# Designed miniproteins, single chains, part 12

Each design is a single chain, and the fold is of that chain. pLDDT is the mean over its residues in the fold that is shown.

## One batch from the design tools (miniprotein)

Design m392
Fold by ESMFold2-Fast:
Structure m392 (fold): chain A 71 residues (1-71)
Amino acid sequence: MSSEQKRELVGSMFVLLAESVENPELTPLVTEAIRKANEGDSEGVLKVADELAKKGAERAAESARKIAEIL
């Protein structure tokens, strides 16, 4: 993983966490996305991104998709 990919990953993780702070109802999905990312499960992260989008959390969903693309 390049230095640029690491920066993008950290930035996307930060956005995802910030969204859960602003909307605590997203916390279970954000936690699941982070767990799947730590496991290297890009498909699992994409599934969580779809669930975030379904709940109207478009910014969180976009961040989760970026994480999955980097993994």
Scores: mean pLDDT 81

Design m393
Fold by ESMFold2-Fast:
Formats: C-alpha cells, structure tokens, sequence
Structure m393 (fold): chain A 74 residues (1-74)
C-alpha cells in the first residue's frame, strides 16, 4: 500500500519500540530461536523501508537492539 505522507506522520520510535518488545517477548518465551527473531525483525524493517520510507538509521538501530537481546537471551 502506497502512503504519500506516512513517513512524516508515522511515529518510527514507537514502531521501533514495538518491534523490540515483540522480539524480547519471543526470546523470553522461547517461541522462536534468536536467529529466527533476528530474521523476522530484519524482514519487517526492510518492508517498512520499501513501503513506508522508514529511515535506514532507525532500521539499523532496531536491528542492533534486537541482535543484542538475542545474544543476551540466546
């Protein structure tokens, strides 16, 4: 879906926090392996970059935080 003003209106910090919270939940509950959690978050941020213009820096910060959590709980 194309959104002409979504990049300016979307709270990317909240979106990042939501992705990190979901990743932490999956890791703590052992629902997915650390590798699977990292792959799922990577796929989501790539989709957001392509479809909604997520800033690359924020995508990289989100992935780094999830990778850190995966290391801690893996």
Amino acid sequence: VEGKLLSGEVDWERSRATLVALARHALLNKELSPEEVIAAVRAQVERLIEEQGLPRALAEETLAEVERLAEEYG
Scores: mean pLDDT 73

Design m394
Fold by ESMFold2-Fast:
Structure m394 (fold): chain A 90 residues (1-90)
Amino acid sequence: SLQERAREAVATLEPRVIESEDYTLRLSPTEDGLRVEVIDKEGNLLGELVARLGEDGRLEVVHDTLPDDEVKSLAMMQLAIAAVEARNRL
């Protein structure tokens, strides 16, 4: 199924570190989707966003501990980019 292939494709994504001016984001595959941790430039973990792939291959946020909308937007954007990358491998 598309969902099963999408999960397999996401599982083949390599863990990565994304550097921005204000934050470091760590993206890693999970059992059913993706996790993004957001760390500030002082090394403090601000929180994480965990998304699971649904039937349509869309990411559904299932866990969110990020402190504000700016940080959430950055994490959501990286999840969306990774989800598109995974779908392109189908």
Scores: mean pLDDT 77

Design m395
Fold by ESMFold2-Fast:
Structure m395 (fold): chain A 84 residues (1-84)
Amino acid sequence: LTPEERARYERLKQELIDAGVSEKAAELVAGAWVHYRDAEKVTPGMARSLGGFALLTEEEIEKLVGKTPLEAAKMIDPFVKNYK
């Protein structure tokens, strides 16, 4: 990660945690946004990546597309909050 990518990751992660999602959901969503930095909302590529980590169905992955970072984090939180 570049220093700029790391700063963006840490900022988004903290914003999501402050909004009440688990650290694991915040890490996954912030990590996806490091790679897809130009996206305002979840792209199909981001949805597939997040769905893979959260073990989502294809229908659940489709529902992630177009969500904001906070909305996406809230959607995956029930699936990942117990991860170590």
Scores: mean pLDDT 76

Design m396
Fold by ESMFold2-Fast:
Structure m396 (fold): chain A 95 residues (1-95)
Amino acid sequence: KEEEEALERFRRLLEELGVGHLLPKILEELKKNKRKLTLEGFELFREALALILSVTAPEDIEAAVRQAAAVGFMAPSLEASRALIDEAAAAVAAA
């Protein structure tokens, strides 16, 4: 149930960004890394994506989405995802 909700929210966001074709590729990366698509991971993905997009050129949106997915879904723990987001936020603020 939670995985279905996370998948639907993730799909809609990717479609809104015009990169819906990345969904099967990201899901395959998650499966390869034995990760699950969770609502917590999706919220971390959204936060990471907003931060990355603030410094991303429009032509690099696919790379930004993949980077945000790695932070939100593929980090070793939720705490690790949080640390990566905080580090990225500090780097953006320093730029």
Scores: mean pLDDT 79

Design m397
Fold by ESMFold2-Fast:
Structure m397 (fold): chain A 68 residues (1-68)
Amino acid sequence: SVEELLEEALRRLDEFIQANADDPEKVAYYERLRRDLEGLYADPRATEEQKRIAVEILIEHIDAEMAA
């Protein structure tokens, strides 16, 4: 479900934030992305497809940062 996707995305995001706790600019950036994702899920006009795409993009972004 899209709710399970949100839980997975937030868990991975929280893990990434914790791993970078010594970098306040990076923490602030990813905390902003976390709020944006939560805002999207709280928007009654947002479609299930938009939510899935947003989660996919965020996870790919985190994976790319971890690979660098």
Scores: mean pLDDT 83

Design m398
Fold by ESMFold2-Fast:
Structure m398 (fold): chain A 103 residues (1-103)
Amino acid sequence: DVFLEGVPLYNLDRAREALAQGDDEEARRHLERAIDSLEFMIQQLLRQAQKQGNQKAIELLNQARELVQQARRALEQGDLERALRLVEQALEYLSEASRELAE
């Protein structure tokens, strides 16, 4: 089941647990999955927001997309803590955009 926020949240929580245990390889794998899922969801929600003419949702989703791109760069540089924080911030913007689209 693909829940709009469930898959990125699951992978984010697993990455957080792996980092706390010092398992950087496991953390990296879960962060990659979270980033991939977020990119897909942002793309789908942007299409919906554009069809509805919801400018606020479009702006929130563009912010989420920028944060996801920054998270991918941090992951490529091996900065797992920075990647985790950027994914958390992207999820906040995605959540706000989802609420905006529901109203």
Scores: mean pLDDT 85

Design m399
Fold by ESMFold2-Fast:
Structure m399 (fold): chain A 88 residues (1-88)
Amino acid sequence: IEEYREQAIKEIEELREKGKISKEAADVAIEAINSLAEKAQKGEITEEQAKEAIDKILEALRKGVRTASEMFDVVAEVSKELLEKQGK
């Protein structure tokens, strides 16, 4: 999970440096990825579930999510899906 987290954060930072996403959107995405990695470490979700959720966040950024508001919506949807898989 750690290597996966580092690679995802690096991709987000590169998108921010190239001006493809806002700093605020990058910050929201990085915070979400760190939270997912921590949940996997605590056993609240599996490592595979965390990687899948990170992939969904990266896919949204690749599709052109640029604002913090849009990124919050993506993170909320991903979190809802994880909770549903965990039994609610």
Scores: mean pLDDT 73

Design m400
Fold by ESMFold2-Fast:
Structure m400 (fold): chain A 72 residues (1-72)
Amino acid sequence: MTIEELENMPEEERATAVAKELGLDPDVVDPDNGITEREIALALYRRAKELGYESPKAFVEDELKRAEEIRK
């Protein structure tokens, strides 16, 4: 889903749509920071939009590359 498509959705549907596309479960909590995957999905959408990515998936791909580089 593109940022444009997500912008036209209600916030609740947007979070669920991003989570499902990225393989996340909106009911799951990240044990490292206490943030729900729903909140992660919304944060990824917001960051992708701010940085000019075409989709949250494109932003996540970039973040995964960074995580792989940092991983020891």
Scores: mean pLDDT 73

Design m401
Fold by ESMFold2-Fast:
Structure m401 (fold): chain A 98 residues (1-98)
Amino acid sequence: MQTSTGSDGVTLTGPATVKEGEDLVLTITWKGSKIKSAEWYKDGKKITNGKLIVDEEKNTATLIIKNVQLSDSGTYTFTVTTEDGTGSASLKVTVIPA
């Protein structure tokens, strides 16, 4: 597990490596008011594959990408906007062959 502390109290936690065919789970935590918007990027491209679970009471969000492929390796960037501001954090994940 690795943790990246970003701007405006945003923290991103996840694995440094995940095996091909397993699920990738990334957790975001932020400070302040409830979420207005959140955007997820991999290598600067918006993430469209994955299930997002938001826990507004805990100010957390979990991104789950099932059955990861080698092409899912990259730098994951999350941007969260609340009434208190916008924060971002980035984390590098490597998918390894099984």
Scores: mean pLDDT 77

Design m402
Fold by ESMFold2-Fast:
Structure m402 (fold): chain A 89 residues (1-89)
Amino acid sequence: AAYRAAGDLRGLAEALYAEGERAFRAGDYETALAHYEEAGRLALEVGDYALVSRVVAALEEMYRETGDRRFLELAIDLAVEELAQVVLG
């Protein structure tokens, strides 16, 4: 049951990441931020650290393009949470 639910959440996280990428490419940074935030949260919840790293890289790129610190702050938060899980798990 838990494994199946985690698989469903991983699929949702990957879909949200893809939607975030589409929004980012379209210049819709608010929609991209929202999708990357949910994708990163779900990726951390299911331990998909490869996806967390992809989300962090995308947020760093958004910060470089916009200068908006919200993207940098989310990237740092996700990276710190991943490090905490990896070091303590």
Scores: mean pLDDT 83

Design m403
Fold by ESMFold2-Fast:
Structure m403 (fold): chain A 98 residues (1-98)
Amino acid sequence: APLPYGMKSEEERIEAVKKLIEEEAKTKGEKYKKAALYRIKAYLAAKEGKEEEAIEYAKKAVKLALEQEGRKLKEEEEKKVEELIKEEVKAAIAKAKA
């Protein structure tokens, strides 16, 4: 069932997600929390049209998430992930303006 009142703003929605991330961090650990918070920062930067900031935050989020799973990308794989992140950020910015 939906809440009787809707979310007021994007800021309030993001704040609610941050609270959920902090609760999940109690079981999943600090790297999970940092990765999830960087994903939110990447989303906000993309919404503002800040491609370079969005890409950097997304890269940090991916790296921390992989470290949480005990995985590390090799340099070649990291470059491929960076290219995919750049394409996704550009697509997200274009869609947000439509």
Scores: mean pLDDT 73

Design m404
Fold by ESMFold2-Fast:
Order: structure tokens, then C-alpha cells, then sequence
Structure m404 (fold): chain A 69 residues (1-69)
């Protein structure tokens, strides 16, 4: 999992209001991209994001990261 994918996914969650700027900063400091994504999903769910919306944002982030590479 690429760093660009994680950055895009976290940014989308902040833009949707499912992560605060502080939560995003904490997650982006996680060394493992896979752990960062898991923590982001957990916090987004706690902040009211549906699994369907999270899955949509994951798919969008994956497509955008692939196109940016």
C-alpha cells in the first residue's frame, strides 16, 4: 500500500468531516501505511461514516493514487 494512497484517503475523510485535522495528523505519523488505513477506518466509523461510504472513498483513493503514479 503506497504512501500517496494513504494521504489521499485521509484527506478525503477530513473533507467529508469523518476525521478532524488532529486525528489526520496522528494517523499520518503511523509508519505502516496498512496500520494508518486501519486506524483511519476505525476513527471514521466512530465519527459516523458508513462502511459503504468508507469503501467508496477507498476505491476513489486507490484509483487516484494509481493515476498520480
Amino acid sequence: MGKKFVELFIKKLVEKGYLSEEEAKEILEIESPAEAVREAIKRAKENGASLDEINELLEESGREAAQAA
Scores: mean pLDDT 81

Design m405
Fold by ESMFold2-Fast:
Structure m405 (fold): chain A 75 residues (1-75)
Amino acid sequence: MKEEEERKREQELFRKAMEPGLLSAELRNAKLRKDEEKAKELEEKIKKIDEEAKKAADALDEMIIKRLKELSKKR
């Protein structure tokens, strides 16, 4: 039961951790198109999401470490 919810949460955290990368690709495309206004908007958005993505990555790492410790005990 909780294992399915933990797996879904890991997927969600992984998705959130990847969001700055996806926005960075959009930012690169905006700069290539010389869309300075869009580039500034994306830079601000990346900065805000980067904090959340870092928290998501940290939470994902904690979940992985916890799982590895549990697996070590099951040996």
Scores: mean pLDDT 75

Design m406
Fold by ESMFold2-Fast:
Structure m406 (fold): chain A 59 residues (1-59)
Amino acid sequence: MEEEAREFGENVAAIVGAADDLVIERGGLDLSEEERAARIEAAREAGVAYARRLAERRA
């Protein structure tokens, strides 16, 4: 249950990281490496919180 929420958060973080890399390649986004890391971490936490809320509603 918590492992599932953690995995979901990690998947969201990976998707955001890949999307950011694509936008940076296109010159549409200029982020420092630290800003990228913070953004990915925020996405992971948001994903975990969302998965937990879904689990609560399923119960």
Scores: mean pLDDT 73

Design m407
Fold by ESMFold2-Fast:
Structure m407 (fold): chain A 80 residues (1-80)
Amino acid sequence: SEEKEVARLLTIAAIELAALDYALKYNPSEVEEQIARLREVIEELRKAAERYKGVNPDLAETLEKIIRRLEEALAEAEKK
């Protein structure tokens, strides 16, 4: 289902964000790869948000808010 797809993407986003935070503190050599992985998840979330705009606009808006927060975290990581 569409809801199941979104739940999977959000779970992956949470895992990748946690992995990036860990790399920033303990594994600086892994930061570039973790940034790339998080970018891939953000792109998939953007595609999902675009698909849901016409069929579930509330879900699309929620996804767009989550994407903005992930992009902010990514921008902070890229300063290092």
Scores: mean pLDDT 84

Design m408
Fold by ESMFold2-Fast:
Structure m408 (fold): chain A 89 residues (1-89)
Amino acid sequence: SEVEELAERARREALARGLSEAAAELTGNLVRAMAEALKAGIPGERALAVLENALRERVERGRLSEEEAEAIAEILRKYLPELERIAEE
């Protein structure tokens, strides 16, 4: 599916940015979560805000670095328009 292709592209981009394998896998999973939220009718900006808050909580709990969280958030923002296009079809 186009969503799975975007999730894999996002995962590879995270690795190219120097993120850990675990952070890259999280990035792909968050792209899938964003796609599901959009399909459920949640506005893109709201879906993104919820996922960015989840990243912040992971940083606060020591499960993710601040640099990894920001890189993942940038990747999610970058792929949001394409995911919104897919959700409208």
Scores: mean pLDDT 87

Design m409
Fold by ESMFold2-Fast:
Parts: structure tokens; sequence; C-alpha cells
Structure m409 (fold): chain A 56 residues (1-56)
């Protein structure tokens, strides 16, 4: 639904900001671990957002 897709987009925006801060601090190992932990939850949400954007 539209609300779920908007929450997914907001989550992705927040993740980007955190990732950029960790890169600035040269904390690459922490970025890799966070990505691995979130992948099972975030990948389906990202796929749904991309499908919706492609349909526009």
Amino acid sequence: DAAARERAREGLRKMRAVTEELIDDRRYAEIAEAGRALAPELVPLGRAVRAEEAAR
C-alpha cells in the first residue's frame, strides 16, 4: 500500500544519511555489518519501491 511504500522510502533515506556519516568516519566494517543484518528486511522493501517507481 502507499503508506508502506512511503515508510520504506523514509527508511532508505535515513539509512543513506547514516551510511554517509560512517564513511566520513572511516568505519567501513560497521557499514558492512549493518548492511548484512538489515538485508533480509530491507531488500524486499527496496524491491517494492523500485517496482512502484518503474510503474510511474
Scores: mean pLDDT 67

Design m410
Fold by ESMFold2-Fast:
Structure m410 (fold): chain A 56 residues (1-56)
Amino acid sequence: MEELKKAAAAGYAKLLLEEGVLEDQALQILKDVGIEADSVEEAIAKATAFLESVGL
């Protein structure tokens, strides 16, 4: 359950970044699940890698 919750949060944050909305909140959501990035593109790439690592 915890892994799925983190994956859902990362997936939602990735969608926000891809749409270019609430970028600061999306980056903070990713940071809360252990994903830090210095750019939106890097954040999307790292979120994608994280989702793949948990089988999503």
Scores: mean pLDDT 79

Design m411
Fold by ESMFold2-Fast:
Structure m411 (fold): chain A 77 residues (1-77)
Amino acid sequence: AAFEVEVLLALGEIYRGIANYLEKQGKVDEAIEAYEKARSLYEEAVRLATENGLPDLAAEAQANLDDVKARIEKLKA
């Protein structure tokens, strides 16, 4: 359970990295798509961590989710 959450968090970080790289290249639409993928992964991580009673991982996943959501909103503005 903890391992699966950590894998989801790691995949989310990879997509955040891709999104950041695309954003720096001025590829805003592609960056948003990559951030949306990271958002979905972090949403799954929050759900799985919560269902398995992993409060520290749930908090970490929620913080990353909130950050990605805020970034998507700024890029769409």
Scores: mean pLDDT 86

Design m412
Fold by ESMFold2-Fast:
Structure m412 (fold): chain A 81 residues (1-81)
Amino acid sequence: MEEEREKLLQKIEELVEKAGEAVRAGDYEKGAELLEEAVKTVEELIALEKKSENPDEEFIEALERAKELARKLAEKLRELA
């Protein structure tokens, strides 16, 4: 359980960093794809947290907000591509 949570967090961080690199390089389509993948990974992390013995509601709320922001950013990046 904890190992899965750590792996998902690391994947989200990696995807966000790569998305930032793509945007800085002017590859807005790649940036959008990476953020869309990050959204899916955040959804997996939210599902995992909800299945835990003591779900961290504040953490879930923070993940939901991050997911919404990532979706909005991906949409804007696709408009720029």
Scores: mean pLDDT 84

Design m413
Fold by ESMFold2-Fast:
Structure m413 (fold): chain A 86 residues (1-86)
Amino acid sequence: SIFDQIPVISPEELKELLDRAAESDNPAVQVAAILQLEMALRAGSPVDDAVIEAIRRLYQKAEADGDPNSATLARRLLAEAERRKA
């Protein structure tokens, strides 16, 4: 099906993307990483402890930067990723 043609991102690639966003002071980079994470989770991309920790770091960065929209989205995606791993 067309759905089967959407490439899944590896946990290692997803972790690298999220880590780069957490170290960035550019809110556009942070938002892009959160949207890519949401798409990856919807596509069924696998998650591991390293990915969960990277999402947590991004959430903490958004909270520290005073970005409630990014923090809310990152928190929601963190909860989803934790449920998928459990």
Scores: mean pLDDT 79

Design m414
Fold by ESMFold2-Fast:
Structure m414 (fold): chain A 91 residues (1-91)
Amino acid sequence: LSPDIEKDIKEALLLIMQSVVDIMLKNSPPGSPMTEEDVKLLLKGAKLAIEVGDYETAEKFLKLAKEGLPDLPPEVQKKLQKELDKLEKKL
């Protein structure tokens, strides 16, 4: 793939992920813990946002992922925290 096509694909995927995150947040009852899959989705979205230069969306997704981490089992928190730390370092 050319760099331009790759960027266009990533921007389209980011738009889809923003929509999925918005649906996830709207459909979560107040006080519901985040699932491992919810936090993984936020981290994937943050990575895509960084890759396309959308640092505002990246920061938003990382903040949400960070808020969800305490709801997860300790071994899962440790794994996802490492990924979160790598992504925050790129901001």
Scores: mean pLDDT 80

Design m415
Fold by ESMFold2-Fast:
Structure m415 (fold): chain A 63 residues (1-63)
Amino acid sequence: SELEEIGKKGIEQLKKNGYDVSAVEEALKYLLEGNIEKAKEILAKTKDPAARSAIHELLKVAE
């Protein structure tokens, strides 16, 4: 799906630049399950600005 492709590309770019992607991977998993509320909870607990930006992008795609 578009969400999965965008999410995987974003995660790989963050990994390439040395960022921790665990929060982004968890948010993507919940969004692919249709659980937007869990993805928002992960965003609320995420402090790293790069990870937060990636999760915001995923939420825009998932709506």
Scores: mean pLDDT 83

Design m416
Fold by ESMFold2-Fast:
Structure m416 (fold): chain A 95 residues (1-95)
Amino acid sequence: SNEELKKKVEELLDEVQELLLRAEELIRRAKETGNEKDLEEAERILEEIEEKLREIKELLKKLPEEDAVKLMAELTVLSGALSLQRRLVEELKEK
């Protein structure tokens, strides 16, 4: 049970990392070119990331503290990256 939960969390964390890299590239392109479609796609991806991070938080509550500690640290880093990317999107929309 705990092993299956750990695997599911690790898979979701990997998915979030891939989505964050994609959003970062789209935000970079939108900043350089002013392309509204890249910005809209980035916003959609950031919403998908929020949903996955929410699912990860719920799954981590079901794990023992020792098993969760490393995964919680990774979640914190990824949550910080999401917040930064959301701020960059809002700054580009205001410009």
Scores: mean pLDDT 87

Design m417
Fold by ESMFold2-Fast:
Structure m417 (fold): chain A 82 residues (1-82)
Amino acid sequence: SAAEKAAKEAYERAKKAAEEAREEAIKKKLSEDEATELMNKKLTEEVGPFLEKIKDLDTADEAAAAVGEAANEEMVKFKEKK
């Protein structure tokens, strides 16, 4: 369905952005709060335009949830490496 496609696309975009943010945060030895801010910034820049385009669609909530899932997965990995 269109909802499933939008959620999958949002997840894949968010996963790449979150992985890049995590690697940068580890390299810079950022705190959890600083890493969270960096990740949110990268997600807004990379996935924000896509979410904005679908914001008025029924798929927007599923796509936003997928972005949050990808971000949480990468933050867990960040915390485990400290």
Scores: mean pLDDT 80

Design m418
Fold by ESMFold2-Fast:
Structure m418 (fold): chain A 57 residues (1-57)
Amino acid sequence: SMEHEELRKKRNERMEKATKEVRELGRQQNLSPLETFLRLAEALGKIDDEYQAELAA
């Protein structure tokens, strides 16, 4: 549906923003690639949880 398409686009936008922010934070704080990956995985997981909740509403 149109609603599902818009929610998917918003989720993708949030994920792109989070990816850029976490990578920049990793560079700024000299995090290892693994540490940066784990922080990114956590951020993306929360975004997906929000997306799933929006779909269920």
Scores: mean pLDDT 85

Design m419
Fold by ESMFold2-Fast:
Structure m419 (fold): chain A 81 residues (1-81)
Amino acid sequence: MEVVVLEYKDSSDIPKIQKLWEEAKKNGINHFRILMTRADGFSMEIDFELVDGKAIIESIKVTMPADAPVTAEEIKEKLLA
């Protein structure tokens, strides 16, 4: 199964991610991943399933610092709404 991986490092990536998301929907891609990484060592991998044109969170894998500066739901709303 092919998974489209979208990298999110800062706000400049948002338009690129949104375009790739729209193309994925048009091409019938059912699964995709957002990989967020930060210089402070925070990383988050969020796997999504496309159901009836909506992105549903399937799994979240987090590598911390102790305080996460953003949630998976915030990333979903910002990039995939």
Scores: mean pLDDT 69

Design m420
Fold by ESMFold2-Fast:
Structure m420 (fold): chain A 55 residues (1-55)
Amino acid sequence: MKEEIDRLIAEAREVMATGTKVVDADGVVSVEMTPEQRRRLREIGLRLQDLFEKE
């Protein structure tokens, strides 16, 4: 389970890294993600939650 959790966390970080960084007029940086990237992050989050709850 720990190895699977580490793998899921690494995958989530990879998805986040592919997001587009946007800087507004006030210099605030945000990350825009596609619906596919958001769906993938949600799936990873649900998998992580399920694994933590079963331990």
Scores: mean pLDDT 72

Design m421
Fold by ESMFold2-Fast:
Structure m421 (fold): chain A 70 residues (1-70)
Amino acid sequence: LKQAWQELATFAAKAIKQAEAAGDLEKAKELRELTNRGMREAIEAYQAGDYDKALAVIEKTKAEIKEIVA
């Protein structure tokens, strides 16, 4: 979980910076909102003791970011 969380944070930060550098502020905003939502859902699942759901949310969020930047 900790590693998957850090991987998501790093990947999202890179994607957001790339969108900002390209001048695509709308895409950067979408990526930031998607990342914040996914991270919030993962934290809520983790605090509830649902580690499988927390991991699934992290993986889903990474996949959604990847689709936007593809």
Scores: mean pLDDT 82

Design m422
Fold by ESMFold2-Fast:
Structure m422 (fold): chain A 98 residues (1-98)
Amino acid sequence: KEKERLEELKKKLEELLGREISEEEFLEIMRKRLEELAAKDVAEALAAGRPDEAAKVEALARALIETGFNWEAAVRRLLEEGVVSQEEYDDLLAALEL
């Protein structure tokens, strides 16, 4: 289901661009966008005095990029690194209905 959502997003992006894109190009576009959004959220959290939130956003963005947007693998990595609790991990996985 996660793979199907990524394939649907790729098709929608191709429609917006008016051309087909490779899986590699699609992942690169998604990576750049996620890095931009994560940098903004990290900066805002740090400015608000929330360094723990900033660290979680940075770790999640890094995990998503490194796993090719595999949410289950990314969230599992956050648990292994101690960024999220077991309860938070279980809640995040349940939210995907996977």
Scores: mean pLDDT 72

Design m423
Fold by ESMFold2-Fast:
Structure m423 (fold): chain A 99 residues (1-99)
Amino acid sequence: LTPEQQSEFDAGVLEVAAAVTYAVSKRKKISPEEAKRLGERMLDLIRRLHPSQLPAAQRAAELFAKALVENGLKDVAEWFIERLATVDPAVAAAARAAY
């Protein structure tokens, strides 16, 4: 894959992962440990994205943070957003505003 194609694919994977996490959170309680592992994987993916894919990263981060807060994991959501701010402060601010 070209770097552009890889970034587009990674953005798609990120959005699907966030959507699946949100859907699962409606039916099953997510443990803090599982949430942190998912957050670390999302952060790694976001770090590899081209700047043109930041809107996808923002949508995924917003949905993931919302899933965590609705599942009673506000502390994990804050942890995720703090790490996200070291990658992109604007994406982190948008994710925090989503809940």
Scores: mean pLDDT 79

Design m424
Fold by ESMFold2-Fast:
Structure m424 (fold): chain A 59 residues (1-59)
Amino acid sequence: PSPEEAARAARIARGALEAARALGLPQDVIDKAETLLRDGEAGRATPEEAEALSREIGG
């Protein structure tokens, strides 16, 4: 992904991680969100992957 797409993915993943923690979701889901945030910050995640996880967690 482009640097801009990776930055967007990281932003969405951060929101998903915050939502997962607030909802008390299982550790596996929190770990998945943390991994996606790290990948987004490293330029490896796409916005589509982050949006899919965000929808799965409930927005």
Scores: mean pLDDT 79

Design m425
Fold by ESMFold2-Fast:
Structure m425 (fold): chain A 71 residues (1-71)
Amino acid sequence: ELLALAREAARLVLDDTKENRERALRLLARMRELVDAAPPDAETQAEMEEILAEAQKVVEKLAPEYRKEGE
């Protein structure tokens, strides 16, 4: 469940398409809420943390540049 969302978000965030990037951002936000509500098992948590950490680095580089265009 949570792992499936994490894998999909990681794939989408690495995509070149703007639509896929926005979808990935929403999936990441939902995953954060789910983790806050109920912490997953150690195995799921470890894998999710790695996916989120790597995806966050990519998203952070993409998001600021995208927003600056609107500024």
Scores: mean pLDDT 65

Design m426
Fold by ESMFold2-Fast:
Structure m426 (fold): chain A 73 residues (1-73)
Amino acid sequence: SKEELKKEIERVKKQIEDLKKLQDGYNATLAKAEAGELELSPEEIARLKQTVNDAKKYIEDLEKKLSELEKKA
């Protein structure tokens, strides 16, 4: 239904916002580590970078899904 579609659109939008906030937090942590404000191992830095990249790809997938849902609304 149109109402169910609108609810899914809002849910996906919220997921994108939540993931972007998490990505911003991880990027801030990486920036502090690069500036020498945080003592992180190379392995911890690599894991954080991978997490940021995975989040970026998931956000892209969700944005594509959102676009398709909005075409149906």
Scores: mean pLDDT 85

Design m427
Fold by ESMFold2-Fast:
Structure m427 (fold): chain A 71 residues (1-71)
Amino acid sequence: MQTYVASVLVPAEKVPLILGPGGETIRRIREETGARIRVELPSPTNPLAGVLIVGRTREQVEAARAAIEAL
């Protein structure tokens, strides 16, 4: 089974927008696209957060990446 992967670096300030209240935004993106999304929480020493996107199709990964980048 082929897996597609994309990664996005976002400022720590953008993480709350990606997660949404109680994780609702990222949960909706995962549900709508079918992609698996992992957000690395920013640490006090790192101002950037990593977002890892994994999907079964290129279209799932691209849709999830576009939704995250639009925030």
Scores: mean pLDDT 78

